Designed miniproteins, single chains, continued (2). Designs and how they scored, part 47

Each design is a single chain, and the fold is of that chain. pLDDT is the mean over its residues in the fold that is shown.

## One batch from the design tools (miniprotein)

Design m5621
Fold by ESMFold2-Fast:
Structure m5621 (fold): chain A 96 residues (1-96)
Amino acid sequence: SELEKEQKEKGKELTERMEKLARELVETPDEEKQKKLLEELLKLLEEQIKLLVELAREKGKLEEAERIEKEGKKLLEEARKNPQAVIEEIKRLLAG
């Protein structure tokens, strides 16, 4: 379907933007700049979660959509409460 193709294309663009921000975050020694880059990354992640929820709803997978929305919201809240731990985890993942 055209809607499904459009959502997948938007998801790919979001993923590419997130990867670019994550690499910039790892290469940035300034803690304040790292936090700003993480906030941008989390905004893109929120958009990605919304697209996944929308795609699941379009496919009639209502339970999956609810799970993604709930787990995604919790993940974003936890990341915003402890940004330093998330920054260190991103650095670890991109170094390995």
Scores: mean pLDDT 82

Design m5622
Fold by ESMFold2-Fast:
Structure m5622 (fold): chain A 69 residues (1-69)
Amino acid sequence: GPARARAALEAALEALRAGDVAAAERHLQYSMTHAPPEAVPAIAAAGRALGAGDVAAAQRHLETALKAL
């Protein structure tokens, strides 16, 4: 549900701030299974940004996903 998605997205942001991209990716995948449909596009965009090595874009998309919860 949204509370689990929020906790996972917050953990993903903390991991990115610590430079742990692998942990951020794991938290992002977990958030996808618990997120409402409104947050899914931003979570998917964050994942694509991480795949491209764009940590700054990933952080912005994660902040957007948190606002959509």
Scores: mean pLDDT 84

Design m5623
Fold by ESMFold2-Fast:
Structure m5623 (fold): chain A 73 residues (1-73)
Amino acid sequence: MNELRVSLEIRGDTLTVRFTVEREGEEPETAEQVLRASPDEALEAKRRALEAAKLAAEESGYKFVLVEERVVL
């Protein structure tokens, strides 16, 4: 089964988003993005990233898996 696995971490003013794309018969592909923002902006960016990832997975026929969601303010 093809899966889009997502981890999100907010630490103070930093949002880190990790994506792992798992496809049958292929090596996992991992990408990471780090965004700096105020704590309020980081929380909103996290929400938007999560919604976008879910939508992308649904449109692509991938199973969305939220691996980790961590907030350290």
Scores: mean pLDDT 78

Design m5624
Fold by ESMFold2-Fast:
Structure m5624 (fold): chain A 80 residues (1-80)
Amino acid sequence: DKKLKEAEKLYNKGMVEYAKGRYQKALELYKKAIALLEEVPEDPRAQSLLSVTLIGMSDVYEKLGQLDKAEEYRKRAQEL
């Protein structure tokens, strides 16, 4: 699926930006990936990638000191 492949590319780019300490860019890329993945909720591969992307969002918010948002995204990942 083209949406799943594009979301995977966005997730991978987000991880690279996170590793470089560019947390705002990582958030932007993760949010774009989440939007694409939410369009294909019945695909198990999309559900798996959505879960790890939500964890990525949590990790970024933790680095930004936004602990309430970090917990919110972690819970969203667990509820999938």
Scores: mean pLDDT 88

Design m5625
Fold by ESMFold2-Fast:
Structure m5625 (fold): chain A 110 residues (1-110)
Amino acid sequence: PKSLQEILDEWLAKIKEAKTKQEFLEEMERLVAGLHLYVRFHVAEAEKTKSEEAKENVRYSLKMRAEAVEQIVRIGETILSERELEEIRQLLDATLTQEKNYANEVLKKA
């Protein structure tokens, strides 16, 4: 199976190929949705198994999601206005914070 880093790199390559703002936003939404499902899968495994390995997989997934935010913003500099880029950054940071808070609350109870 592909590593999460390889999967992220493939999704980021698709975002880089976007020629319009609409294409950029659609590929960004697919990447964010995919990472969200990946984090939620590992959070569920950590809650079920209570294992240190499963908890570490949650932390790694969140780290990769944070890396994705930075890379998406960097790619967006070539296609979005400064205002649009700021709005996207705020949205991505807010959703990452919500995901981290959810994961941390589940891990505290595991």
Scores: mean pLDDT 85

Design m5626
Fold by ESMFold2-Fast:
Structure m5626 (fold): chain A 71 residues (1-71)
Amino acid sequence: MASIPETVRKALEALGAEPREAEVPALDHVPSGPVTYRITSADGKTTYATLSPGEARAVAAIAGGDAVPVE
């Protein structure tokens, strides 16, 4: 089964956010507040979490991958 990467989990813990596994479509625009982000780590694993744009960027940087807003 898919599991969240250790680096992503620790980053979310540091931000006080809870990771979750879900399949949702990507948003077509940049959100103005906290929304669900799909965080992809450098090894291609994905995690979903509700984050602000700044928090999502920080988590993506720590994971060595990307964060994309989804809904």
Scores: mean pLDDT 67

Design m5627
Fold by ESMFold2-Fast:
Structure m5627 (fold): chain A 67 residues (1-67)
Amino acid sequence: MPEEVKELLEKAKKAVEEGKPEEALEYFKRISQKYSLREINRFIREFLKDDPELQKKLIAILLGDLS
């Protein structure tokens, strides 16, 4: 996983943990300038392989579920 993607995913994780899913979506938009949604989904699964609940939450936000 590229270091720039890891840094943005760490910021997205923190945003979700702080109850700010809209900020996580902005970090995903930055990653999407260089990577497809499928690649971002794979990066999230790799980054959060040991945290399935947070993985599910970040993937839902990536797919447009902000609830």
Scores: mean pLDDT 83

Design m5628
Fold by ESMFold2-Fast:
Structure m5628 (fold): chain A 77 residues (1-77)
Amino acid sequence: GAEEVIREVLSKLPEILTKEQAQKAALETVKRLKLNDEQANGLSAGILRAMDKAKSDTLTREQALEGAVEGYEYGSK
């Protein structure tokens, strides 16, 4: 499912991701899953929310995955 693809994309990146790396991973996920605009916007917004919550210029893979999945699910409804 979408979570598996997001996890696979993130697995190719360092354990600690920069904002740019996390956003690039989101764009690759959108492309691989052929997401519609609502799903793509949700996924991006989810990652941005995770970054705001972390109060950091970096995210762990798990934080990026959690934010992306939450945003994707919201955009899919």
Scores: mean pLDDT 79

Design m5629
Fold by ESMFold2-Fast:
Structure m5629 (fold): chain A 85 residues (1-85)
Amino acid sequence: AVKVAEEAIEAAKRFAETGSPEDAERLRQALDKLVEEAKKISPEVYRLATEAKAIADRAIETGNVNMAKAAQKILEKLLEKLKSL
């Protein structure tokens, strides 16, 4: 789970920097994997993962890199929760 969260954070950072369709697709794939893993961990981690995915999907749809940065911050909070166990 920690590795998947770190991959999602890196994908969000790259999309925020580039806005490219390639980095958008990487972000979508990383978040889909994270949501599936989060489901098995806790309701709080699952909530943070689904919230990050919703904001990231909106960022990709609108090309809004500030929303991608918001998704990154939620993913960083999720990673802190995983490491505090």
Scores: mean pLDDT 82

Design m5630
Fold by ESMFold2-Fast:
Structure m5630 (fold): chain A 94 residues (1-94)
Amino acid sequence: MEAEKAIKIAEEYEKKKDYVGAVEALSLAAGLYALQGNYEKAEELLERAIKIAEEAKDESSVELAKGVRKLIEEKDFEAIKEAIEELKKRIELE
C-alpha cells in the first residue's frame, strides 16, 4: 500500500540519518492514512515525525509535521491532498 511504502521509505531515511527525509515520508504516510479515514494511525505517525524532528533540532521539519497535523485536525482534505502531492515529489514515491 502507498502509505506503508511511505513508512518503509521513512525507515530507510532514519537508517541513513536523513531525518528531514524521514519526517517528510512519515508526514506523507500520515496524510495518506487521514484520507483513508484512519486518523489514529495518522496521529501516531505525526507524533513520531515531530519527535524525530525535535531530537534532530530541525525547526523546519517540526513545523512541517505540525502543519500536516493541523490540516488533518481541521479535516482540510483539499490542503491534505496538496501536501501529499508535494511530499510525494520530494521523496519520489509513485
Scores: mean pLDDT 84

Design m5631
Fold by ESMFold2-Fast:
Structure m5631 (fold): chain A 65 residues (1-65)
Amino acid sequence: SPLQAELDRLFQKADEAKTVEEAKEILSQVERLGVRAAIEGHDDVLARALELIKYVQEKIKELEK
């Protein structure tokens, strides 16, 4: 699905993010995708998006140290 493909790209971007600014932009994109997945009933995509949100939030905290 288009949402699944977009989520896979966001996982790659999150892994490669080197700055707080990059990570925050990715977080915003994942949050928007998660909301859309929830509205459209893609529970599998929503579950993965929530995992990525947690990962990116932890990465932001690490980058801010």
Scores: mean pLDDT 86

Design m5632
Fold by ESMFold2-Fast:
Structure m5632 (fold): chain A 68 residues (1-68)
Amino acid sequence: SAELERYRRQLAGAEAALAMDEVVRRAAIHELDELIADMQAKLETTDDPELRELLARAQAVRARGLAL
């Protein structure tokens, strides 16, 4: 779906931003928080395994960013 493609692009952009300076990384973590919250809200009303996998990936990327 267009929404899943948008989430994938946002996640890829945030992951790339984690390799940059501290200010950009902090902004990327904030974007990941918002992305995760949006995906979790949609999963309350949908049974989409692709969205669940993407949420797990977003959470893993966020955890990695916090460990940097």
Scores: mean pLDDT 85

Design m5633
Fold by ESMFold2-Fast:
Structure m5633 (fold): chain A 74 residues (1-74)
Amino acid sequence: SEEEQRETLLLALEYEIQELEKYKDSPQAKEAEELRKRLRELREKIENGEISVEEAQKQLDEITKEWKKLEEEL
C-alpha cells in the first residue's frame, strides 16, 4: 500500500541520517552533513504529503548513491 511504502521510505531515511552521523569527525563531515540535510528535507516533504512516493524514492535513491560514493572514499 501507499502507507506501507511511505513508512518504509521514512525508516530508510532515518537509517541513512543516523549512518551519516558517523562521519561527523571525518574529512567527509561537510559532505555527510549536506546529505543529512537533504534527507531531513525529504523526510519533511514525505511527512507533509508534499511529494509523491515515486518522486521520494527517486530522491532517496540519488542521495543513497552519493552516500555510497562517500563511504568508498574512506
Scores: mean pLDDT 83

Design m5634
Fold by ESMFold2-Fast:
Structure m5634 (fold): chain A 61 residues (1-61)
Amino acid sequence: GSEFEKLLEQVKGNPFLVSALRAAESLYGEEKAIELGKQTLKGDLEAFKQLVDALQQQEQL
């Protein structure tokens, strides 16, 4: 599977992160979603904020 699929598998126990990563993929593309996911798992709060913003944008559509 892709690197994105591997990230989804790592976070499958956190439905919020799964939804946020899928939202980021839809809005920003797979490469940016992978970057944000990896940075968030390293404790980057700015990356996490961008994932939250992506999920909120998808919920408004």
Scores: mean pLDDT 83

Design m5635
Fold by ESMFold2-Fast:
Structure m5635 (fold): chain A 60 residues (1-60)
Amino acid sequence: SSLRAEQEAREQAEAARRARLQQGLAAHDAILKETDAAKKYAQMGAFVREEQARIAAARR
């Protein structure tokens, strides 16, 4: 039954990863689907700035 247990473990891991990323991907997916170039660029810039600020805070 190791193969069945392994398959179930992989399914659970995939579901957990998908659920975790879904919240972050919801915001990121909006950027990818944005057709307004100005808004898309502003959203990307805001995201990058927030990530850079968090990295800087963690590194400090």
Scores: mean pLDDT 72

Design m5636
Fold by ESMFold2-Fast:
Structure m5636 (fold): chain A 78 residues (1-78)
Amino acid sequence: NKAIEYLRKAVEALRQGNLDEAIEYAKKALEVDPNNPYVKTVLQLIEALKKNPHPSVREAALIAAEGALKRMEIEKKK
């Protein structure tokens, strides 16, 4: 539950362009669930975007991060 909550905050920060805040929340989610592939993917996407701050990269990263969060939420509903 806390990993999903932190990941939601990371995706929201990413949407707002607050990359440092997004990385912080993604790292907190990984601390709660270190083996979760969705959390690892989102963290890698945000870090990649921080290194390559292009609008198209930002859009792709946001779509992928939102998709990962949605899949993780569906998995927890099982």
Scores: mean pLDDT 79

Design m5637
Fold by ESMFold2-Fast:
Structure m5637 (fold): chain A 84 residues (1-84)
Amino acid sequence: MSLGQKLAEALRIVKEAGGEIPLDELIKRLMEELNISREEAEEIIQILVALGYLRYSDPSDPKTSIVINENLKDRIDEVIEELE
């Protein structure tokens, strides 16, 4: 699977969860669905945050959620298709 496909899958998971998911649950789902390490799942999330697709709801909280960035909510399906 390409990096783009892994990024697309992470965005798809957050979208299917209603646009917000606990960080620990997203990491677990990425590990299970993509058969990747925790480190690689964390790197995928960091890349998507750096690209402005995702954000932390509260970056100071270890129980933080990951949220689709507000400026992309109407375009998320197009972004997923472009990354695949």
Scores: mean pLDDT 83

Design m5638
Fold by ESMFold2-Fast:
Structure m5638 (fold): chain A 73 residues (1-73)
Amino acid sequence: MVTTAEEAFEAGLKAFEQGNLEEAIKYFKSVVTMSPKDSPLALEALRKLSQAYRELGKEEEARKVEEELRKAE
């Protein structure tokens, strides 16, 4: 159980490094949900989320995340 956005982000990075892209996506989504959209942590989570979706071949999901990132930047 992760209780903070920082803990969720760390768990997501670990899953991503292990090649568990689906688990990484779940953690990065949690970070975005728990954080203000303009926070540095939310922006990093959106970048990692887009990368994970692309590596899974989920191009449409990656595109939607990239659009959200552009609106936040």
Scores: mean pLDDT 78

Design m5639
Fold by ESMFold2-Fast:
Structure m5639 (fold): chain A 61 residues (1-61)
Amino acid sequence: ALSDEQFRQFLVAMLRHELATNSPEDARRSLESLVAYARKHYPAIADEVEAELRALLEEAE
């Protein structure tokens, strides 16, 4: 299993890759799924992860 820090870094990298290779619209759907996964499996950092992923999506638009 990944630590909270490793998991956060992994999700950020995943979304950055999605934004670089796919449309922002596709990244929005990915963000929703990633946040849901974080809330289920890493609830202690889920709100922080959501904020970081939302900021990345906003920068890409």
Scores: mean pLDDT 79

Design m5640
Fold by ESMFold2-Fast:
Structure m5640 (fold): chain A 90 residues (1-90)
Amino acid sequence: SIFEEIRKIFETGSYYEQLQALVELLQLIAENKDNPELKKRYIEQLVEGLKLIKKRESPERAESAVTFTLLAVEQIDPEAGKELEKLLEE
């Protein structure tokens, strides 16, 4: 499953591999704007990935990844951006 592959990258990958996995999820959100169920699953994987980056990386790297991801999602799909922001506040 693509979700299992992405999850493994966040759990075991380098910082740059984790950033690439964020970019891949952003592309999947952009390609699936008209599929709310898949879009929600990709947003949930972004939240899990960002939590793993916060655990595995320096605070500076984690802050950069979170800021980049929030800005990118808001530009791609403002509704997805609001959902991501809400889930990250929890």
Scores: mean pLDDT 86

Design m5641
Fold by ESMFold2-Fast:
Structure m5641 (fold): chain A 57 residues (1-57)
Amino acid sequence: SGNPLVNKGNELLKQKKYDEAEKVYKSILEEKPEFAQARDGLVATLIAQKKYDEALN
């Protein structure tokens, strides 16, 4: 997407900087809870960290 914060989160996820990626996606969702691209990025990041219970909630 063209959203700079989503792009930042996606880049951190590609670099396997999961803690940093999680924080970026969570900050987006704090302002826009229904922002699907940030929700999808957070879920992918939580799965990569094996935080399955958090990813499903």
Scores: mean pLDDT 82

Design m5642
Fold by ESMFold2-Fast:
Structure m5642 (fold): chain A 98 residues (1-98)
Amino acid sequence: SMREQIEQIIKIEWETAEGLKEEAKKYLELGKASSDSDKYIAKAEKYIEQAKITGDIVVNQAQNLGPEEGEKMQEERDRMMEELEKLLKEAKDYKAKK
């Protein structure tokens, strides 16, 4: 059904957003440990941006299922946004330290 297709899309896209967040963490740590830190920090920032965009898409898809599903996904997205903003601050603070 259309609803089942949307539910599957939400699941896959949310797993993608979480994976992008984990890649951002990985590249930020590589940036801190590497002599080529600017390259890895830039990758971390790109993954943060992609995770934010993917999270917004998931919220939009969940809203198509109904207001309750939309609200639940907004809450999950907001928690992920807090984590992504913390990672972005860490990246910016590290660049400023150089």
Scores: mean pLDDT 86

Design m5643
Fold by ESMFold2-Fast:
Structure m5643 (fold): chain A 84 residues (1-84)
Amino acid sequence: MEQEKFDEALTAAAEEMVKDDDLRKGIQAGLEKAREYGLPELVKLFEEILAAIDAGRVDELSPEQRKVLAALGDKIAELVEKEE
C-alpha cells in the first residue's frame, strides 16, 4: 500500500470529521478517497469499520481497524492544531 495515498485518504476522513464531527461521514470520505487512489486494503478496512458502526459493534474492531481509527485521530489533531 502506498503510504502517501493512505495518508491522503486519512486526511480526507479527518477533514470531514473536523467539519461535521461525524465519524460515519469521515470514514465515508476516507473510503471514497481510498477507492479513487486504488488502495484495496484501506477500502476493506473502511468498509468493515462502517459496517461495525452501523451494527453498533465498534468494540469488535480488529487491531488493524483500530490502528486506522488511531491514525485518523492523529490526522484530526494535526488539522486542529496546525493551521497556517
Scores: mean pLDDT 75

Design m5644
Fold by ESMFold2-Fast:
Structure m5644 (fold): chain A 106 residues (1-106)
Amino acid sequence: MEKRIEVAELLTEAILTRVELTDPSLLPKARAIGEALLLVARGEPEEKVLELLKKADPSISEEERREIAKEIRELLDENAEKVEELRKQVEESKARGREAAARAAA
């Protein structure tokens, strides 16, 4: 599976969960940001991403929307490397957990 899509899905879930717990009125805006993350991760045209951002927040200028689209792309690329590192740490923790359980059972 494409790492960028997985990062976009994980970030979307994290944003939605945080917003739901802090300010549910922001959920529609959070969902729009999640859709923008997925569009960028899937390699959709920039114009489609800009159209979605305009609908989510029409108060933002076209230049600012282009900058946000660029930042989303950079964020996905940076976090793709972090997800790989995190998975390795999780697998190491699981291995240690299995060893601890085996010792407790002895």
Scores: mean pLDDT 71

Design m5645
Fold by ESMFold2-Fast:
Parts: C-alpha cells; structure tokens; sequence
Structure m5645 (fold): chain A 73 residues (1-73)
C-alpha cells in the first residue's frame, strides 16, 4: 500500500534509531514505543509491537527494518 507514513510510525522509527545510537536505554525505548502503540491504528500498532519484540531480543537493526518497510509500502 502506498500511503503517507503516519507521525506515529515516524516517531517509532526515531525512538529505535535513538536506541541504536545509545541515547535511550532498551527499557526507555520499549516504554516510548508502547505509548506510541496506544495512539496508533491497529495496523500501525502491529508493526510497532513487532519492533518492540525485536528490541526485546536485542535485534535493533531488525526493528529499524520492519518500521522502514512499513513506511515505504
């Protein structure tokens, strides 16, 4: 689907990028992503929850990829 990315998914991507750069702890990043998912559509929430799962597994690059793939579809 070719849709304009929502502010929620863009903010989620920024949170994960800040985690990768060391500006946020894993716990802080997960908390912020959970708060973003509460305001998201069901489709956006699914993508954010998948990113949270990757972060919990210490797979930060995979979290970035899933959010970018959603934003580019």
Amino acid sequence: MLNFPSDVVEKALLVVEMLKLGFLSREQAIELLERLSERASPEEREVIEKAIEYIRQNKVDEAIEVLREYAKK
Scores: mean pLDDT 79

Design m5646
Fold by ESMFold2-Fast:
Structure m5646 (fold): chain A 100 residues (1-100)
Amino acid sequence: SKEELKEFLEKVIELYKKAIDLLKKGEKLEDVFKKLSEEYMEIVNSLPSNLSEELKKILEEVNEKLGEIYDLAQETNNAEEVIKKLEEIIKELEEKIKEI
């Protein structure tokens, strides 16, 4: 449903904002990504067993974007670059929520 889609995206945005806050406080990229991955898996595991096709597509898109952020962190080891990428993705997801 549209409500389930919005709730999922809102939880992901909140998780990304938390990651930015931890990075700004000087936590290590590896530690932040471990926490991010664990909390993201909890969000995914809380989803209903019968996912809509729209929610499945959004889940795949979010998984791809998370992979891109992880790759960026591994390649650059630069918290500022990772924060900028997270902020860009948050903006994209907030725009997507407005269209729901």
Scores: mean pLDDT 85

Design m5647
Fold by ESMFold2-Fast:
Structure m5647 (fold): chain A 118 residues (1-118)
Amino acid sequence: MEKIKEAVKNMTPEQKAFVEALRAAFEAAIRDLGVTEVKIEYDEEKGKLTVTLTAGRPSPYPELTLEIEPDASMTEEEKLAFLAGVAYAIEEVAREAGVKITMSDKAKKLVEAYKEAL
């Protein structure tokens, strides 16, 4: 948790702006796809965030799973900050939209670390 907080504090203005852009993109996706539930899972060993979006009926696509991986050129610190920012952006948008949110314990730690570093 502390390592993630330090990574987030060291984010550049451009990296923070990217997280804000992701927030706007997820807000549009939740609205346009009629999403009713979001599940966020973090695999620390693989460095991957898995986001499952469940759409309300009458959507022809009841579930969409996204795997989010940081760019291989990023440092370990930049990768942690990126994943924490993405998890935070999705969770904030889902909460504001009144969407049901389910998070793994590791994903919760990413979101809390980002919030505490703001």
Scores: mean pLDDT 79

Design m5648
Fold by ESMFold2-Fast:
Structure m5648 (fold): chain A 94 residues (1-94)
Amino acid sequence: SLRSQVVREARERTAAWLAAHPDASVAELTAFALEVADEAWRRGGGDIETVEAAVLEVLMLLRREGRVSDAELREIARVMGRHLRALEAERAAA
């Protein structure tokens, strides 16, 4: 499905980006996660479930590779949650 393709591409892009940026700060990791969310939103045709799945792949990789602490992961998740709500609100207003 399109959703499965977008989610797989988000996972592959995230793995490649993390390998290329071994010293990335929490701010840079957060900015990258926001870029992944925006791409998933655009490519998924405004399907919020596709964005949620793509963001989850980013968060799971950050945790699995030990790139962030549990507290930092929760902070990134909160930023992502706010961003997803903003995307939904924009679609509802259109």
Scores: mean pLDDT 87

Design m5649
Fold by ESMFold2-Fast:
Structure m5649 (fold): chain A 74 residues (1-74)
Amino acid sequence: SAVDEALAEIRALLEAEGVPAEDIEGIIRGIRTAVASGDPALVATMARLVAAWLRRQGVPEAVIARVEALILGM
């Protein structure tokens, strides 16, 4: 599915930045839950929370912007 393809790209991006596997799985679970709700406000909130967390971890802004775009496109 388009959602699974986007989540696979998010996983690859975060793995390349050295984000721990447990944190990646937590992020993916949070995104899946927000998308499954069908509420675009929850998806937008999840995108913001993920971006804020990644920024605190020192992930580059270009990677954060791509992750946000992938989440919002679900």
Scores: mean pLDDT 91

Design m5650
Fold by ESMFold2-Fast:
Structure m5650 (fold): chain A 80 residues (1-80)
Amino acid sequence: MLTPEQEEIKSEIVYLLMEAVRAIDEGDEKKFEEYRKKAIELLKKLSEEEQKELLEEIARLTEGDPRVIKLAEELIKEAK
């Protein structure tokens, strides 16, 4: 089970990913890069198991939004 701190980190990552996708839709490359970098730094604090759980949580919270899920998968690869 995640600690309260790990749950806060996961919630922040979900927020950053949603904001990053919004920045793409708005054409704001600078905001996209800022959110992307913050998400990668937070992902590095999660174990591989926690990162897999995060992908499942993102799918649930975003109703399976393929753009958010794809971005999360790409950033998880970069965090390693």
Scores: mean pLDDT 79

Design m5651
Fold by ESMFold2-Fast:
Structure m5651 (fold): chain A 100 residues (1-100)
Amino acid sequence: SLKDKIKKMAEEVKQMIENKAPAEEIKAKIDRLLTQHELAVHMEKDKKYQIELEELVKKLLQDLTDLAKRLNMPQEVIDYLDKAIQTNDDHIDYLKKQLS
């Protein structure tokens, strides 16, 4: 499923963080995850399901941020994840306003 693909890509980012991969490689993998997610949301017509996908990605990004902090990853990785979460939150807010 699409959710399983998103979860698998997040697992790959998790493995890179656990292995202390270079910050640029981690950022590139995060960008790939976000691009795949944005494409999936763009193709979805059900606003409730779009919100569900956004909430899933937010949760995965939060878990990755917590992991990066616990493993003392470079601040640039943590900042990049925090920025991704903020962008995701803005999208969730936008979609929820359309459902009112």
Scores: mean pLDDT 82

Design m5652
Fold by ESMFold2-Fast:
Structure m5652 (fold): chain A 90 residues (1-90)
Amino acid sequence: SVAERAFELVKQMEEAIENEDFASAKELAEELKPLAVEVARTDPEKGRELLERLNELLIKALKSKSPLKQEVVKAIEDVIGAIMRELRAA
């Protein structure tokens, strides 16, 4: 399902961030964005769960000492914003 793929991408993003692979984490966040919007639209409860997981990832990214974290932070914030906008529209 779309929800299963979205949560799998979040898991892969968490692993990439923990490995300081911010390039992969950014690409995964960009892939996640349209799927996260669909999840929030079709299943708002799962959309809220995705939002919680992404906020946890945002905090992890912000704690990184790497100067490369900024692009990943921006990408995660973009996904969070898209989910929040969809949940408010419902």
Scores: mean pLDDT 87

Design m5653
Fold by ESMFold2-Fast:
Structure m5653 (fold): chain A 70 residues (1-70)
Amino acid sequence: SSLDLMSEATKIIDEIFELMETLSQDQQLEVSSRVNRAWGSLMSTRNVDLEKTKESLEELKKILEEVKKL
């Protein structure tokens, strides 16, 4: 359901923001921008286009993976 996808996205975003505390200010701004864009896309598509909503969730997962490597 869209609620389950939003719950998963929120957990990923929370983990990203916790990891961001160890990053430089410039890296934090870049990551925050990407997260806000992906979240905005997910919110706009969650009840209209499930495929696009899943793409936004995958982008959030990709951001998390990249932040873990920093």
Scores: mean pLDDT 83

Design m5654
Fold by ESMFold2-Fast:
Structure m5654 (fold): chain A 76 residues (1-76)
Amino acid sequence: SEEVERVVKAAREAFEGLKEAFEKDPSKFSKEQLLQAKENLLGQLEQAYKELKDKRIEELKEELEKEFKELLSKYP
């Protein structure tokens, strides 16, 4: 349970930091940089899910995938 909570908190904090940085200055982020960040973060959650098998990690992965799609949709 503690490990799941740690993984979920770390992933949420990582995404929140990225989103805040993007919202403050979107011009400093390329579409490729956001795609790389998405692949890295979702890949970490996929590995954690395979190890821990906790649905909260799976739910967070789905939530963050939707959030990344919204951020990516802001590119022309």
Scores: mean pLDDT 82

Design m5655
Fold by ESMFold2-Fast:
Structure m5655 (fold): chain A 66 residues (1-66)
Amino acid sequence: SASIQGAAELLAAFLGDRRDLLPEAIELLEAGQEAHLPEPLKPIVLFLLQEEFDRETIIQALKLLA
């Protein structure tokens, strides 16, 4: 999906070398706990949700990076 690919590319840019955060971020977002997301992911995930990316699209993008 173009939406999943676009979200994945943006999330990867903000993660940099912090791919260790991916499993925790996926679990938190699946639980609706985006407020508890670690930096640097929290601001970009909140931005994507505000820009009408659905939660499942963001979760699938994070899973592609894992």
Scores: mean pLDDT 82

